# Designs tried in a protein design run: designed miniproteins, single chains, continued (4). Part 60

Each design is a single chain, and the fold is of that chain. pLDDT is the mean over its residues in the fold that is shown.

## One batch from the design tools (miniprotein)

Design m14196
Fold by ESMFold2-Fast:
Structure m14196 (fold): chain A 74 residues (1-74)
Amino acid sequence: MAEKTVKEIVEELKRIAEELFETEDPEKKRELYEELKKKIELIKQGLHSFPPEYHEELEKAIEEALKKAEEALK
């Protein structure tokens, strides 16, 4: 079950980052970036509830999503 949850989280972060990258509307970009930050905060708050082997995968997914979002906002 943890594996499925981790996969869903990673895919959700990628989806938000991709939508943010493809969107040209500045207002929608702001909304998507806020959504991304809220999800990242929730993941970080619950990170230690996941098995240790998934911590690095989740942290890497967060970093990748943030980098893509930052590029989209430039």
Scores: mean pLDDT 78

Design m14198
Fold by ESMFold2-Fast:
Structure m14198 (fold): chain A 55 residues (1-55)
Amino acid sequence: AVEELKAEALERARAGKPLSLDELVARLRALGYSQAEILAALQEIGREIQRLKAE
């Protein structure tokens, strides 16, 4: 699910081994999301990662 992918992306970012943009797009596409939904999910994940770096 997208929540699991988001959690994995955040854990990888904390570990200094972030998921690439290409990997995130590929995994979201495999989950059956549309292009618009993929863009929205990437934007949300990006915001959470930026928040972690700001803390």
Scores: mean pLDDT 77

Design m14199
Fold by ESMFold2-Fast:
Structure m14199 (fold): chain A 65 residues (1-65)
Amino acid sequence: MKLALVIVTRDEEKAEEIAEEFRKRHPDAEIEVYRAETLEEAEELAEKLRKEKGYRVAVVDASLL
């Protein structure tokens, strides 16, 4: 299964930590990680990934963390 994980954060290191936790929860899934600076950008990216590639998309808003 291919899952796109879109993380909303300006901190690349924080995005990597969140991605590792999600990979631990879904070890058999192929997870592609994307970063967005705003929730709006993340939602637009998620729609494109779902529409154009048929990915299952999870959005994590870490902008407040």
Scores: mean pLDDT 78

Design m14200
Fold by ESMFold2-Fast:
Structure m14200 (fold): chain A 67 residues (1-67)
Amino acid sequence: MLKEYIETLKKATLRTAESMIKLGMDLETVEEQIELVARSMIEKGVPREEAEKIKEEALKLAREVHA
């Protein structure tokens, strides 16, 4: 179901964002990558609202882990 697909993408996106910061990637580069992932989700049929929510959570997590 679409809901399970979105939940899987959210978990993968958050894990990837955290891992990139922990590996020492620049915050700006990680934020750009998160934006590209959100755009890709929309192109693949994820509702814009859901993709933006995942993007916001991933950006918040990346900023918190970087701090």
Scores: mean pLDDT 82

Design m14201
Fold by ESMFold2-Fast:
Structure m14201 (fold): chain A 66 residues (1-66)
Amino acid sequence: VSDEELAREFLALLKEGKSVEEAIDALAKQYGLSRKEVALRLVNAGFKGHVSREVALEVMELLQKF
C-alpha cells in the first residue's frame, strides 16, 4: 500500500466518525503494520499535501506515544 492510498483510507475512516487513533489502529490491523509505522507514513503523506496540517499534527502527537 502507498502512503497516498493509506492517507485516502485514513481520511475515509475519519469521515465515517472514527477517531484518529481508531483509524490508525484499523489500518495497522488491515495492512499488518505497526501503529507507529502507519503514523509515520501518514505524517509523510501530510508533508506531500494528502492530509491537512491539523490532522497531521494530531497524528504526530500520537506518534510520540507509540
Scores: mean pLDDT 80

Design m14202
Fold by ESMFold2-Fast:
Structure m14202 (fold): chain A 113 residues (1-113)
Amino acid sequence: EEEKKELIEKALELLDRALALLGEAARHVAATESPERAAEVGRLLTEAVAHALAAKGDVKSGEKLKEGAEHLRKAAELVREAGRLAPSARPLLEEALRLLEEAARLAEKAAEL
């Protein structure tokens, strides 16, 4: 149905933007934080990207929207923790977090249709 497709397309658009911001944040953290903090934040961001990529596949299929939303929620939780640990990357991570949370809401709404 048209409304469901529009929600899926918007969720995927936001997710791709979030993934780009997470990549930029990872590079920024590697350049600006101590090695110990960069390693911990890098681990969190790697896990967040893995969940976001799983969500992309689930949402794109149109058949695993609830699972996709759950992956996006887990990615958002990891990004929130990364932002708490890496103040230097916080603006990038806060934007990525907002996009991931919005994408999750859109996927959840699409699942109801």
Scores: mean pLDDT 89

Design m14203
Fold by ESMFold2-Fast:
Structure m14203 (fold): chain A 58 residues (1-58)
Amino acid sequence: MSREEAIEAAVEKFRAEGIDKSKEEVERSLRNAEKLGISFEEYVKSEDPTKLGMEKLL
């Protein structure tokens, strides 16, 4: 999966869950997930991609 495909898929998945995220925000989340060793495919396939890409929601 390419970075562009992952961003597009994640944006659509967030929208389906009622989360309005920009492509830029999703890209930053993907970079964070990548730093944690999570692949783009794993990030998109997760049941809650928001939690994988974001730092802990305090």
Scores: mean pLDDT 67

Design m14204
Fold by ESMFold2-Fast:
Structure m14204 (fold): chain A 94 residues (1-94)
Amino acid sequence: SGLERVREKVLELGRAADADPRVRTPEAAALLTALALHVVAAENDPSELRAQLEAALELARELARLAEERGAERVAEKARELAEAIEELLEELR
C-alpha cells in the first residue's frame, strides 16, 4: 500500500542519515524524528491521514534541502524519494 511504501522510505532515509556524519546534527535529528512521528500518527488515525502526511511532506522537503546544503547527496536523494511517495499517496486520497 502507499502508506507501507512511505514507511519503507522513512526507514531508508533514517539509515542513510545515520550513515552520513554531515547530517548527524541536532537539526537533522529533530526533522527526522518529527517526520517519523507524523507517519506513525497517519498510520494510527485514518481521520488525520491527510493532515499528518502533509506535515511529513514539508519535513521531508526541509530535510532534503538541509542535506543538499551539507553535501549529503544520498540523504537528499532519499528525502526526495520519500517526498515523492507522500505526494503520490496524497494524490490518491483526493
Scores: mean pLDDT 88

Design m14205
Fold by ESMFold2-Fast:
Structure m14205 (fold): chain A 60 residues (1-60)
Amino acid sequence: VDEAGATLAPLPPEVANKVVRAAQDGDYEKALKIALESGKSKEEAERITEAAKVIAQVSQ
């Protein structure tokens, strides 16, 4: 949980919130796209998307 939050912490709050919301909607492609558009590498964007999935699952 803390590691997932730490992965999202370097993102602007606006971007982090959009990624988590997309993951909560089950739209993981949108979450990945948002992370990529924020200037992250594909590898980093995938890690951000995985962190958002974990947060979305805990928030249900």
Scores: mean pLDDT 75

Design m14206
Fold by ESMFold2-Fast:
Structure m14206 (fold): chain A 66 residues (1-66)
Amino acid sequence: LLLNESKEGFVLVDKKTGRTLGAFPKSEDPVPAFIALAKEIGQKIETYPSDSQEVKDIAAEVNAKL
């Protein structure tokens, strides 16, 4: 799974299919929904050095609950 930051919020994408699984504005906590999606798919969120600290923090919290 990939977690992308947009101007409007955070988007969880299936790396294999390229499809958007969930999108959340920055005003909401996306972590509970992203934990549920990651468990359903059975995959961890991948992060890259170029990702923002906010993306890395969200991914780390989601992955810790898997």
Scores: mean pLDDT 81

Design m14207
Fold by ESMFold2-Fast:
Parts: C-alpha cells; structure tokens; sequence
Structure m14207 (fold): chain A 87 residues (1-87)
C-alpha cells in the first residue's frame, strides 16, 4: 500500500541519515524522489511513533529509529530482497 511504502521510506531515511526533524525527513524523501504532503508525512510519522518504530527526542525535536524500528526495517529489507531474487 502507499502507506506501507511511505513508512518504509521514512524508516530507511532515519536509518541512513540519523536523527531528523519532520522537515528534515521531508527534505530527505524529496532527494529520494518521494513526493508527500507535509500533512500526510506528519500523519505517517505519528503512526510510526504510536507503533513504537520511531521515537521523538523532546530536547531536540528529532525522530530516530527504536530497536523495534530497526528490527522491522531489517526484516522488510530481507523480504524485499527475497521477492526480487525469486522474480
């Protein structure tokens, strides 16, 4: 789904570029060719935080991957690689 694709892209960005604010996540997604409205980005980031896959540092306002987020991303990367190898 579009939501799952966007969630994956956000987690990839946070894994590669470290702790980022909402605006910085939006910029990183744009550099990767992912177009998303700020409203949609905010909603998906809120859902990822609610699911415990990312956490916001109140001191910096920046989001980072949790342990659960790193595990989910690693598993999703493996699943995608397996599907690509079988295609």
Amino acid sequence: SELEALAFAILEVLAEEGPLSLSEIGEALRRRGVRVSRRTLSRVVQLLEKQGLIARDPATGKYSLTEAGREWLAEERRRRAELAALA
Scores: mean pLDDT 86

Design m14208
Fold by ESMFold2-Fast:
Structure m14208 (fold): chain A 73 residues (1-73)
Amino acid sequence: KGEEYRALGEEKEKAGDLLGAATHYFLSGIEYMKQKDYEKSIEDFQRALKLWPSNSAIKKNLEEAKKKLEEAK
């Protein structure tokens, strides 16, 4: 479940491990993408990107999730 990665990301963020938190939010976003829950995927990729703004993989996956959400409408 993406929820597990989201919870781990929140714990890492609380502990001050911002890059670890970003990694877990990114993994949560990937899991929600697989489930076609594009709204939750976008939320988690946005959280990851706020903590790691220079990460191109997070940016690309966020754009993909946004495209998939528009296609699903």
Scores: mean pLDDT 83

Design m14209
Fold by ESMFold2-Fast:
Structure m14209 (fold): chain A 83 residues (1-83)
Amino acid sequence: SLAEAVARRRAELAEAVAAGELSEEEAERALALFEEALRLALELGLSPEDAERAAEAATQAAMQGRDLREAVEEAVAKIRAAK
């Protein structure tokens, strides 16, 4: 589910913060971007599994300065093309 995917990502980000790999502010931003990307991918008709993959890629791109919606649309198109 959306809630389970978000909870899993939150746990992974908390571990990264504890390991000193990521600041708390960066983790909060990454989680918010992931949650929004996941919602957008689901709205575009992807399965929960494919939506998580799209959200991961889009979040990484957005953290590097790309537009989140464009990154989600690009990830979704790539997943659809692979079927």
Scores: mean pLDDT 85

Design m14210
Fold by ESMFold2-Fast:
Structure m14210 (fold): chain A 64 residues (1-64)
Amino acid sequence: MKLVAETDLDDVQLRALERDLREAYPNAKVTVEGRTITVETDSEEDAQAIKRDLEAAGAKVTEV
């Protein structure tokens, strides 16, 4: 499962969200590129939880 989240977050908010995702989902691969967060996980349950967390932070999430 691969999720791409487009955000309007500043660098401080983006780094905080990246850290929180890495801590909550240690088996997921989290990559930040500009304002975009990409999350890769083999867990469907983690993918749904991550999508919810990203959308709650105001991100537009697309499954790729």
Scores: mean pLDDT 83

Design m14211
Fold by ESMFold2-Fast:
Structure m14211 (fold): chain A 57 residues (1-57)
Amino acid sequence: MVSDEELLERLKRLLERVPELSPVQKQVARHELEEVLESTDDPEVLELAREILERLA
């Protein structure tokens, strides 16, 4: 289990890497982000996860 702080740091790193991700890595990232949106109520984490999903489109 990851804390909201650890999750936020992971998402920030993922956002920076989005342009470098392969199609398979982008698909995995989308799935993980959908799970994050269902598992947390932290507004900063939710906003960042949504932003990354838009970048992965």
Scores: mean pLDDT 78

Design m14213
Fold by ESMFold2-Fast:
Structure m14213 (fold): chain A 99 residues (1-99)
Amino acid sequence: ASQKEIDEGIAEISRAVANLLASKGKYEEAAELLEKTAERFSESRLAPELYLNAGEYYRKAGKLEEAKRYYEKAIEAAEANPEADPEVLERARKLLAEV
């Protein structure tokens, strides 16, 4: 496997673990895991989605300033990477307007 494939695998595992934490109401822990994973793989096409998911979990934890920060990071990362999912950019902009 290429380094890109390994990095994407780690990102997907981090998302699965964060979803499990969120299912138990541990939204801040889920957000922190996704934040750290996105920062580690900041140039990955998956980083915008990880930042977006971190922001959504911070919002569910009641941490609106952190949610806003990570929506902004998701937008910046999506605009910097042409391989990023365009739906992430649209969703991040919409969610940022709501906080």
Scores: mean pLDDT 87

Design m14214
Fold by ESMFold2-Fast:
Parts: structure tokens; C-alpha cells; sequence
Structure m14214 (fold): chain A 60 residues (1-60)
């Protein structure tokens, strides 16, 4: 449980970092391919966070 909560916190920071990265890429008018790659990474992190959150809720 403790490790799962730590992992959730790390994923939360990663999600914030990726959202900031996407915003910077969009503002800098980076190639669409790079923006889409960053968005795909964000979606992956969001899914991992949701699965982990459900697992923590189940254990509590």
C-alpha cells in the first residue's frame, strides 16, 4: 500500500510535467509529430495513474 501511494504521487508529478511540456511545445509551434508523441505519453501516464488509484481504493 505504501509503495502504491508513492507510485501514485510520482505519476502525478509526471502528468504535470508532461502537461507543461505539451503546453511549451504548442507555444513554440513544434512539429505536430512531437506534440502527438508527448500527448500519447501523457495518455499512457493517465491510464497508469487511474489503474493505480483504483487498486489503492480497492485495498482501502
Amino acid sequence: LKELKKRLTILGFREIALRTEIEILEKQKAPQEEIEAARAELEKVRKEREELEKKIKELE
Scores: mean pLDDT 80

Design m14215
Fold by ESMFold2-Fast:
Structure m14215 (fold): chain A 75 residues (1-75)
Amino acid sequence: SAALQAQIAALTAEARRLTAELEAAREAGDEERAEALLERIRAVQRQGLALLKELNPEYREEVEEREREIERLLA
């Protein structure tokens, strides 16, 4: 559905923004903010994964690739 796709797009945009904020927080040495951002990113990822799997199984690979990108920043 268009509404489901729009929600997925919004979650994707939020995840990108949070990931950029996480990288900035880490470079600034703000560990408390980085920890909070990590929790938010994981929550958004879980929600996005559930919606993507419902919409189209082929999107699973795209989400997995994005998870690898975020995981790299988290490590």
Scores: mean pLDDT 78

Design m14216
Fold by ESMFold2-Fast:
Structure m14216 (fold): chain A 72 residues (1-72)
Amino acid sequence: RAAELEAEAEALFRELREGVAAGTLTPEEARELVERVRRLLVEALELRGEAELIPAVEAQAAADLARAEAAV
């Protein structure tokens, strides 16, 4: 279900934010977390029939990655 994918994405995004704040993530681990969140959100949008929002999710993932890389 789309809500379950979104909940999983939120949990992974929390892990990303906490790891960046704690300085415990490598740049590779940060990229993997961003990619996993992106995939889950894209799948959730497809399940909801909101594929038009996929480019916005991809843009947000790129921004999240840039912020994580700048913080490390």
Scores: mean pLDDT 76

Design m14217
Fold by ESMFold2-Fast:
Parts: sequence; structure tokens; C-alpha cells
Structure m14217 (fold): chain A 85 residues (1-85)
Amino acid sequence: MSREELLLEVDAAVHLIAAVTYLNIAKRSLKEGNVEEAIKDYEKAIEHARKALELARQAGNDSLVRAAETILKEAEEGLKKAKEK
């Protein structure tokens, strides 16, 4: 693994952690009835998950790609549910 590949994997992982964090905050906000905050946090989760997916693909890390795709799907589904409220 080159330095460049390692940096891409680290950057992808950082964005994935951010995506998971925003996704969990959004889910909590939605359960508490804070729909506007949930929408904002789901949108942030989507932004970070998309960036993680792009970087993971560039790094060639299939595990990170699958993780990012899973979180992106959950965030998109959560955003749709929040907007239905």
C-alpha cells in the first residue's frame, strides 16, 4: 500500500465515521420528534457517505465501499421517512 492509497483509505474512513455519527443523531432526533434537525443530520450523513464511497472506490477498498454504500442507503431511506412527517 502506497502513502497515497493509505491517505485515501484514512480519508474515506473519517467520512464514513462522520456519516454514521450524523445518521445516528438523525435517527434519535426523528424519534424525539425533531423533524427539522433530523432532516439536516440525514443530509449531512448523505454528504459524508457519498464522499466516503468516492474515496473508498479510489482506494480500491471493497470493505469500505460496501460500508459506505450501506450507510448511504440507510441515510437516504431515513431522509425520505423524515420528509414524510
Scores: mean pLDDT 87

Design m14218
Fold by ESMFold2-Fast:
Structure m14218 (fold): chain A 98 residues (1-98)
Amino acid sequence: MAEEVKRLGELLKSDDPEKRIEAVRRAAQLGTPEAVRLLAQAMVEDKDPEVRIEAARAAGLTGSPEALEGLLKAMEDPDFDVRVAATLAAMNAAILRR
């Protein structure tokens, strides 16, 4: 767990957006609170809107409360497609939390 979270954090610092997208998908698959927090950070802070879109989609699949605050912030993102992805992900997360 700790080694995988460190690896995800390293991938999220890559200058390659494809590697950062891979990291957010792996964080969602891991599903631990620590991994989900890294994913939520990427969803709000990543410089590339494509990475933020994929992080929002991945966050929605986790159903984790740790992702909810990040999803609410991403719904206010300057990029329209990020806002749409975050809204759909928040709806999906609400269904999975039943």
Scores: mean pLDDT 80

Design m14219
Fold by ESMFold2-Fast:
Structure m14219 (fold): chain A 96 residues (1-96)
Amino acid sequence: SDLEKGIEYLKKGEFDKAIEYFNKAIERDPNNADAYLALGIAYLVKGMITGDKEYFEKAVEYFRKALEIDPENEDARVALLTARAVAKNFGIELPE
């Protein structure tokens, strides 16, 4: 699946390619919470590498979208808290 291909690229550090496949997974199923979670993780890692506020903002947006689809998704809740904590270490404040 596109989600599985995206995860393989994510494991290889090919973040832009991973993002392409996660977007394809979302196009096939707009309610795929796992695809939004994975997309958020890709942007979070890009944010950690670059220190770019935009990537942390995108990560938080996608984690929130995963939680909108699946409110009991503990991985997405933990990822959201992690993204906020890491952003603060870069001096970046994210919207609540």
Scores: mean pLDDT 88

Design m14220
Fold by ESMFold2-Fast:
Structure m14220 (fold): chain A 79 residues (1-79)
Amino acid sequence: TEEEQRLLQEARERGAEAGRLIAQGIVDGPGRVAEGQRLRDQTVQEVRDRLSDDVARQFDNDMTGQAGRAAVALLEQAA
């Protein structure tokens, strides 16, 4: 539904932020990695609670791709 799509969009935005924090942790230090991982875990849990476990699993897989892209972008800037 439209509401489910909006919830997923909000979750994806938070997921992208978590990916950036994890990527920054690779460059700046381990504390940021922990912060990003917590944000990711909280976002996945929210999707599970508000939508379903299946949707949460798919979302978590999407997050992995976003975190990878964010890490590459930050490493390119640091080089």
Scores: mean pLDDT 68

Design m14221
Fold by ESMFold2-Fast:
Structure m14221 (fold): chain A 63 residues (1-63)
Amino acid sequence: MEEEIKKLREEFDKAVQAGDVDAARAIGNKLVELLKKMGKDEEAEKFRRDYAERIEAVLRQQA
């Protein structure tokens, strides 16, 4: 389970670095859902804020 979280975080980072907003959103949503399913609600909320900021930064750099 922890390894699954780590893998999803790495995939999210790669999607953000590639500028693939659609992939980043899909992976980010999966990670948030998995964290909530594990009872890590605070971590899920913190990640959701971080992911929103990182997506916004990618969109800003692409424009």
Scores: mean pLDDT 78

Design m14222
Fold by ESMFold2-Fast:
Structure m14222 (fold): chain A 66 residues (1-66)
Amino acid sequence: KTAQEYYNEGLRLLAQGKYEEALEKFKEAIKLDPNYADAWGALGGVLKHLGKEEEAKKYFEKYKEL
């Protein structure tokens, strides 16, 4: 699977309210393509929904850097 395929799977899981499963898909996208900015932003968004605001901030900073 490609980084974009994992990213799209994560988005589908988010639409279903499956935040932790979406996290796993976005992490896989980042592992395959660390420059995939949208995946970093999406991971930050999920972490914020899970109440992990400090961790989310780190991912959003990486997203802005890319």
Scores: mean pLDDT 82

Design m14223
Fold by ESMFold2-Fast:
Structure m14223 (fold): chain A 57 residues (1-57)
Amino acid sequence: MVGNSTTIDKNADKIIADPSIKKVVGGGGPLNPDVIKKLRDAGKEVEVLPYIPSWAR
């Protein structure tokens, strides 16, 4: 899953509940450290980009 950091923060619980989502890529700003921890504790890989790619806007 790829999205801006605000969208990932809003949807963290839905991402955790979806076993098909294995990797989360956020951009356009920092992710909340608590959200990153929750995602990683749920077995998700988390990557943060300094920008939002045009295809993920």
Scores: mean pLDDT 69

Design m14224
Fold by ESMFold2-Fast:
Formats: structure tokens, sequence, C-alpha cells
Structure m14224 (fold): chain A 90 residues (1-90)
């Protein structure tokens, strides 16, 4: 239904916003943060908790060259977990 589609769209937007904010705070530029957040939100929306490590790996790869590897790993994990939490808090 339209209401279900709207709820899913709003959850996706919230996941993207929360993840993007975490990545920007870690030092990623706004474009990279947004693209990585979209990818993380998409993976965890499709696979749930089982997609968490894939989302972390994808975000880490997208952050490559933008911030240091240790900060990228920590930020990627925090962002992917934040996106997953949005879908779990229905």
Amino acid sequence: SFEEDLRRGLAMLKAIVEASKILEEAGADPRTAFLAAVRAATIVSEKGKEGLEEAIDEVRRLLSGSIDPQTAEEAARKAAEAALKVYEEE
C-alpha cells in the first residue's frame, strides 16, 4: 500500500541521514558520506542483521582515501549499525 511504501521510504531516509551524519563527523566529505550512507542503508534494508558486515565493508571501501583506515573502520561500523537500528525500531 501507499502507506507501507511511505513508511519504508521514511525509514530509508532516516537511516541515510543518521549514517551520513556519523560519516561526516568522522571526516568524510558530504558527497562520500551520503553515497556510503545510501549503500549501507540499502544493504541492511534488504538483508537485515545478516547484511551488517557487508554494509561495513562497503562503507569502508567508499571511505578509502578520504579518511585514515582505522577511523574509516570505526565510522563504517557505527554508521551501518545506526542504519540497521532504524529498521529494527519500526
Scores: mean pLDDT 85

Design m14225
Fold by ESMFold2-Fast:
Structure m14225 (fold): chain A 80 residues (1-80)
Amino acid sequence: SELDKLLKELQELGTELSELRLKSTDEEVRKKLTELMVETQKKVNEILNSGLSDEEKIEKLKKLIEEVKKRYEELKEEAK
């Protein structure tokens, strides 16, 4: 389903965040990556447990993925 595809994309993104965190020597960058991972998981759980329609959940997950990807790219630049 579309929901399953978006959840897989979020899992893959979570793996990328975790890898960047493990490679980063900057404590502030590691902290921001940890916070992003925690907030992303919280928001995913909130969306899935919200009682919204699948269509509304898909739209919220798409927006969340875009937000997390943008923040990930910013943190990648900070980690250089």
Scores: mean pLDDT 86

Design m14226
Fold by ESMFold2-Fast:
Structure m14226 (fold): chain A 56 residues (1-56)
Amino acid sequence: KKEEVRKAVEELIEKYGFSAITDETIKELAEKFGVSYYEAKKAAFEVLEDKIRELR
């Protein structure tokens, strides 16, 4: 589910920083949660956008 992907992305950023969010990692999350690469990538970018907004 999309929400599970977002949560996993947030946890990766908390543990390893933004550099942990690679195309490889997004692909692995897509397979793990049974979503498309497109959906996983979109969720990851939404989390990154939210983090950038919080810094404003």
Scores: mean pLDDT 77

Design m14227
Fold by ESMFold2-Fast:
Structure m14227 (fold): chain A 56 residues (1-56)
Amino acid sequence: ALDYFNEGLELLKQKNYCGAAEAFNKALELDPSHAGAKTYLGALQKDFAADLAGCN
């Protein structure tokens, strides 16, 4: 969980919203109680929905 969360943070620094969202999702699959991953994923889906739509 922590490893994926940290990876998500590094991807955010690079403006890689797709990779960040995937990393935060994996962090939550391993630890559903990870408040940080849940918060950042929610923010990404709310504020960067268009960027995330281009990820698939």
Scores: mean pLDDT 77

Design m14228
Fold by ESMFold2-Fast:
Structure m14228 (fold): chain A 93 residues (1-93)
Amino acid sequence: SEEEKFRQQLLDEARAEGVKKGREAGTKIREQAEKNGVTLTPEQALELARKVGDEVAKEIREKYKDLPKELQDQLARVAASAATEAVLGELMR
């Protein structure tokens, strides 16, 4: 129970961090594209979103380096997925 609650809390925190970092990165990408008069293709938007997700995954692994590898991998995957979705959400505005 306590161990499951702790895991769920970490997953929720990782997801929230992914959303925050994804929105920040997506906003900067959108503003830079607008400033340069560039319209991103769906393929370019997805590639940039995946790159942000990969960067967030690395940050999460470093943050949770003292946790078991399997949990680090799960937290990184959840955060990266959330960040990718958040970037795409900003770029589709």
Scores: mean pLDDT 89

Design m14229
Fold by ESMFold2-Fast:
Structure m14229 (fold): chain A 115 residues (1-115)
Amino acid sequence: GVNKEDKEILKKLIEDVDQLIEEYKSGKINEDEFENKLHQIAKKYIPKLKNKDLKILAAAFLIKVDLEVTNNKLNVEDSVARYAFIADLNPKEIKEKYEELKGKSLEEIKKIILK
């Protein structure tokens, strides 16, 4: 089950992501800076989560953010491999969770994460 500590970590992850999206959309940071900072968010929060399913869900969410917000040339496989490496997770499990989430809005995914 999801404990209160994991939920608070996920709230902070979402807050940092929302701030980063605003900085990118306002032109304060470029695409390379956005991707590097998104990877830093993954490194900061995912290892702190105790629940493996929430680690996978957080990684899949960050992939969705990266692919939806940027104009980069990274495909799903490259993004999955990168976040699997950062989070020390199985790329297959991340890809399956991403495929499940890819049809949902970022707001819908946030609701799934925080339930």
Scores: mean pLDDT 85

Design m14230
Fold by ESMFold2-Fast:
Structure m14230 (fold): chain A 73 residues (1-73)
Amino acid sequence: LEELIELLEEAKRAIEEGDIEKALELLDKAIQLASSDPSLQTGIRRAKDLLEEGRTEEALEDIEGLIKYLRSL
C-alpha cells in the first residue's frame, strides 16, 4: 500500500515538472501493483488515459483523489 502511494506521489511530481514520460512509466508500475484491486487499477488507468490525452489538470486531480483514498485505508 505504501509503495503504491509513493508511486502515485512520484507520478504527480513528474507531471508537475513536465516529465510526462516518467509519469506514464510510474502509472504503469502503479497499475501492475494494484492488480489485486480492479477498481483501483481502473482509476489509475483513467488517470493515465487523461495524461496521454494531454488533460494534465484532470489527471492530477484523479491522482490526488487516488492518493487520498489510499491514505484513508
Scores: mean pLDDT 84

Design m14231
Fold by ESMFold2-Fast:
Structure m14231 (fold): chain A 86 residues (1-86)
Amino acid sequence: SAFEKLIEEFKKKAEEKIKKIEELLKKNGPKEEVEKIEKELKEYQELLRKYVEATGTEEQKKEFEKLIKEIEEKKKEVIEETLKKL
């Protein structure tokens, strides 16, 4: 379905952005670059949230919010683990 493709694309883009944050942290890159990627991810999440709220079923809205929480948790874990190894 169109919704399943949206979920898969969102997950892929989020994982790619989290990986870029991890690589920047490992290279002791500028904090401003990390913040830029975090902002881009947040803006993308908000655009998709508005779309899902306008077009999604109640079940799809719940699935999307669950995915956002999982992505945010994964981001926090990656940042914490990377910083512990530096």
Scores: mean pLDDT 84

Design m14232
Fold by ESMFold2-Fast:
Structure m14232 (fold): chain A 93 residues (1-93)
Amino acid sequence: MSRLASLLAAASIVLTAGEIEYPELKEEFEKVRKKLIEAGDAVSKGDYETAIKLLKEAQKLVEELLAKYPDNPTIRAALDIIKEALKEVEKLK
């Protein structure tokens, strides 16, 4: 299994769980998940430049959430996984 595919799946699972645990953040987590789905689609097409752009947009959204909720473990976990996914996709250039 691709490490990048596993990281994108892990981030999506973490955010989906977060939507249940923190319903007040559901819309924000859905926005991040949408960017991850679009990034995964770009990766599947070999469009790594678009995937990098979408993952950077997802990272920015999660960093903005972490600034508002610095002690939220779901936001921190999602940020760490997205950063690792970015490192993996940049190796595929």
Scores: mean pLDDT 85

